# Designed miniproteins, single chains, continued (5), part 111

Each design is a single chain, and the fold is of that chain. pLDDT is the mean over its residues in the fold that is shown.

## One batch from the design tools (miniprotein)

Design m19850
Fold by ESMFold2-Fast:
Parts: C-alpha cells; structure tokens; sequence
Structure m19850 (fold): chain A 83 residues (1-83)
C-alpha cells in the first residue's frame, strides 16, 4: 500500500507538470508492479484524467502498451462512473 501510494503521488506530480512521457512510463510500471491493485489504480487514473483529454490519451496508450487487460477494463469502467 505505502509503495503504491508513493508511485501514485509521483504520477500525479508528473501529470501536474505536463510531463506526459513520464506519466506514460509510470503508468506502465504501475500496471506491471502492482497487478493486484488494478481497481485502485484504475480509479486513481480515471480521476486524474478527468477534464484533461491529452492526459486521458497518454494514460490509455500506456495502459494498452502494458498488456494488463484487467487494468484496461477497470479504467474504462471507472471513466463511465465519472460525472
């Protein structure tokens, strides 16, 4: 949990700085390193991408590149739930 929280904080900081290359790399690393936390990661990424089309595209591409199908599906589900 604590290691995951640190990784999510690094991802948010990269997104705030518009460092999209770093965002993509961190998303791929999260998908590979924390496969058990797919739902938590998906929810975080969906909220992070909210209202930012460029960030959403970067995250979608990185998730597909990671090959983690469960995380890709969870991310799409969380996007549908956002108002």
Amino acid sequence: MEELEKALEELREAAEKEDYERVGKLVIELAKKFPEYAEEIARFLAELAKGNEELLLVIEIALKESGNEKLVRAFREELEKLR
Scores: mean pLDDT 81

Design m19851
Fold by ESMFold2-Fast:
Structure m19851 (fold): chain A 90 residues (1-90)
Amino acid sequence: MVEEAKKAIETADEKLTDEIIDKLNKLALEDPVGHLELAREISRLAQEALETTTDPKQKEVALRLSMAAGVVEVAAAVERVVKKLEEKKK
């Protein structure tokens, strides 16, 4: 996924970007905590691209990937809070 994300940014490949976003959305629903490091790495690559590229298409791909990775990070944070609240019931 990280190598695919880098390729999508470098080539402005919208189809590959859509495939990565679909995978990230699935991970946000199924196991966001287990994939938090993957989401952080994709977010880091996207942020670097947004800061360094001048190509509008590459910026759009990077922004979309950053947003999708952010959804996984938020889902992981929510899951951790919910689990902590459930443990307090014991």
Scores: mean pLDDT 81

Design m19852
Fold by ESMFold2-Fast:
Structure m19852 (fold): chain A 73 residues (1-73)
Amino acid sequence: SELEEAQREIARLAAEANAAFQAGRYDEALALLRRLVALIEEVLAKTGDPRFAELLAEARAAIARVEAERAAA
């Protein structure tokens, strides 16, 4: 289903963003996280499922964390 495909893509983007962040590749991590936010916003708009609102908050917090680490480097 479209929802299952979106959930797999969300998991993939989150994993790749985390790997980039752990490697110190902050610009790549930010690009992946911004794409993740856009996808979660689309799924949330279609489903109204509050679990995606929680994931959206987590993704936005991750962006803030990566930006802080990049500024400190």
Scores: mean pLDDT 88

Design m19853
Fold by ESMFold2-Fast:
Structure m19853 (fold): chain A 83 residues (1-83)
Amino acid sequence: TQLQQQKLELQMELGVLEVEIAVLIQINKDNPEKVKELQELLDEVQKLRDQLDATKNPTQQQLDDAKKKLEEIKKKIKEIKNS
């Protein structure tokens, strides 16, 4: 279904973000402030992924809420990269 395709796309993008955050933690390991912010973002990504994985039949509202959270996380990652 279209909703299942949206869920899969979100799960794939969250997986990519997990890898990106892990790499950024390694690059910034000498900066404890950035590492802390990145660890908090990694926790948010993992929580969102777990919630989506547990949701067998997602609603459009649940997917829209997940997309909004994902975009907020992406914005924070960009801010950390540009600092």
Scores: mean pLDDT 88

Design m19854
Fold by ESMFold2-Fast:
Structure m19854 (fold): chain A 62 residues (1-62)
Amino acid sequence: SALEEELKALLLAQGLSEAQADSVIAGARQSVTTARAVIHEMKDVADERALALLEELLASLE
């Protein structure tokens, strides 16, 4: 999805490896609990745009 692609690009720009970025996106897709844990971990390195995209991804999940 476009949101996942944009989020991956921002995570890579923040210095995450491709494997770490893919793991974050996959975790968010698997459970709301996992997605919330990722958001919590990102608070200390918080890029407002990346946090906004994570919230949009959560809202788009079934």
Scores: mean pLDDT 67

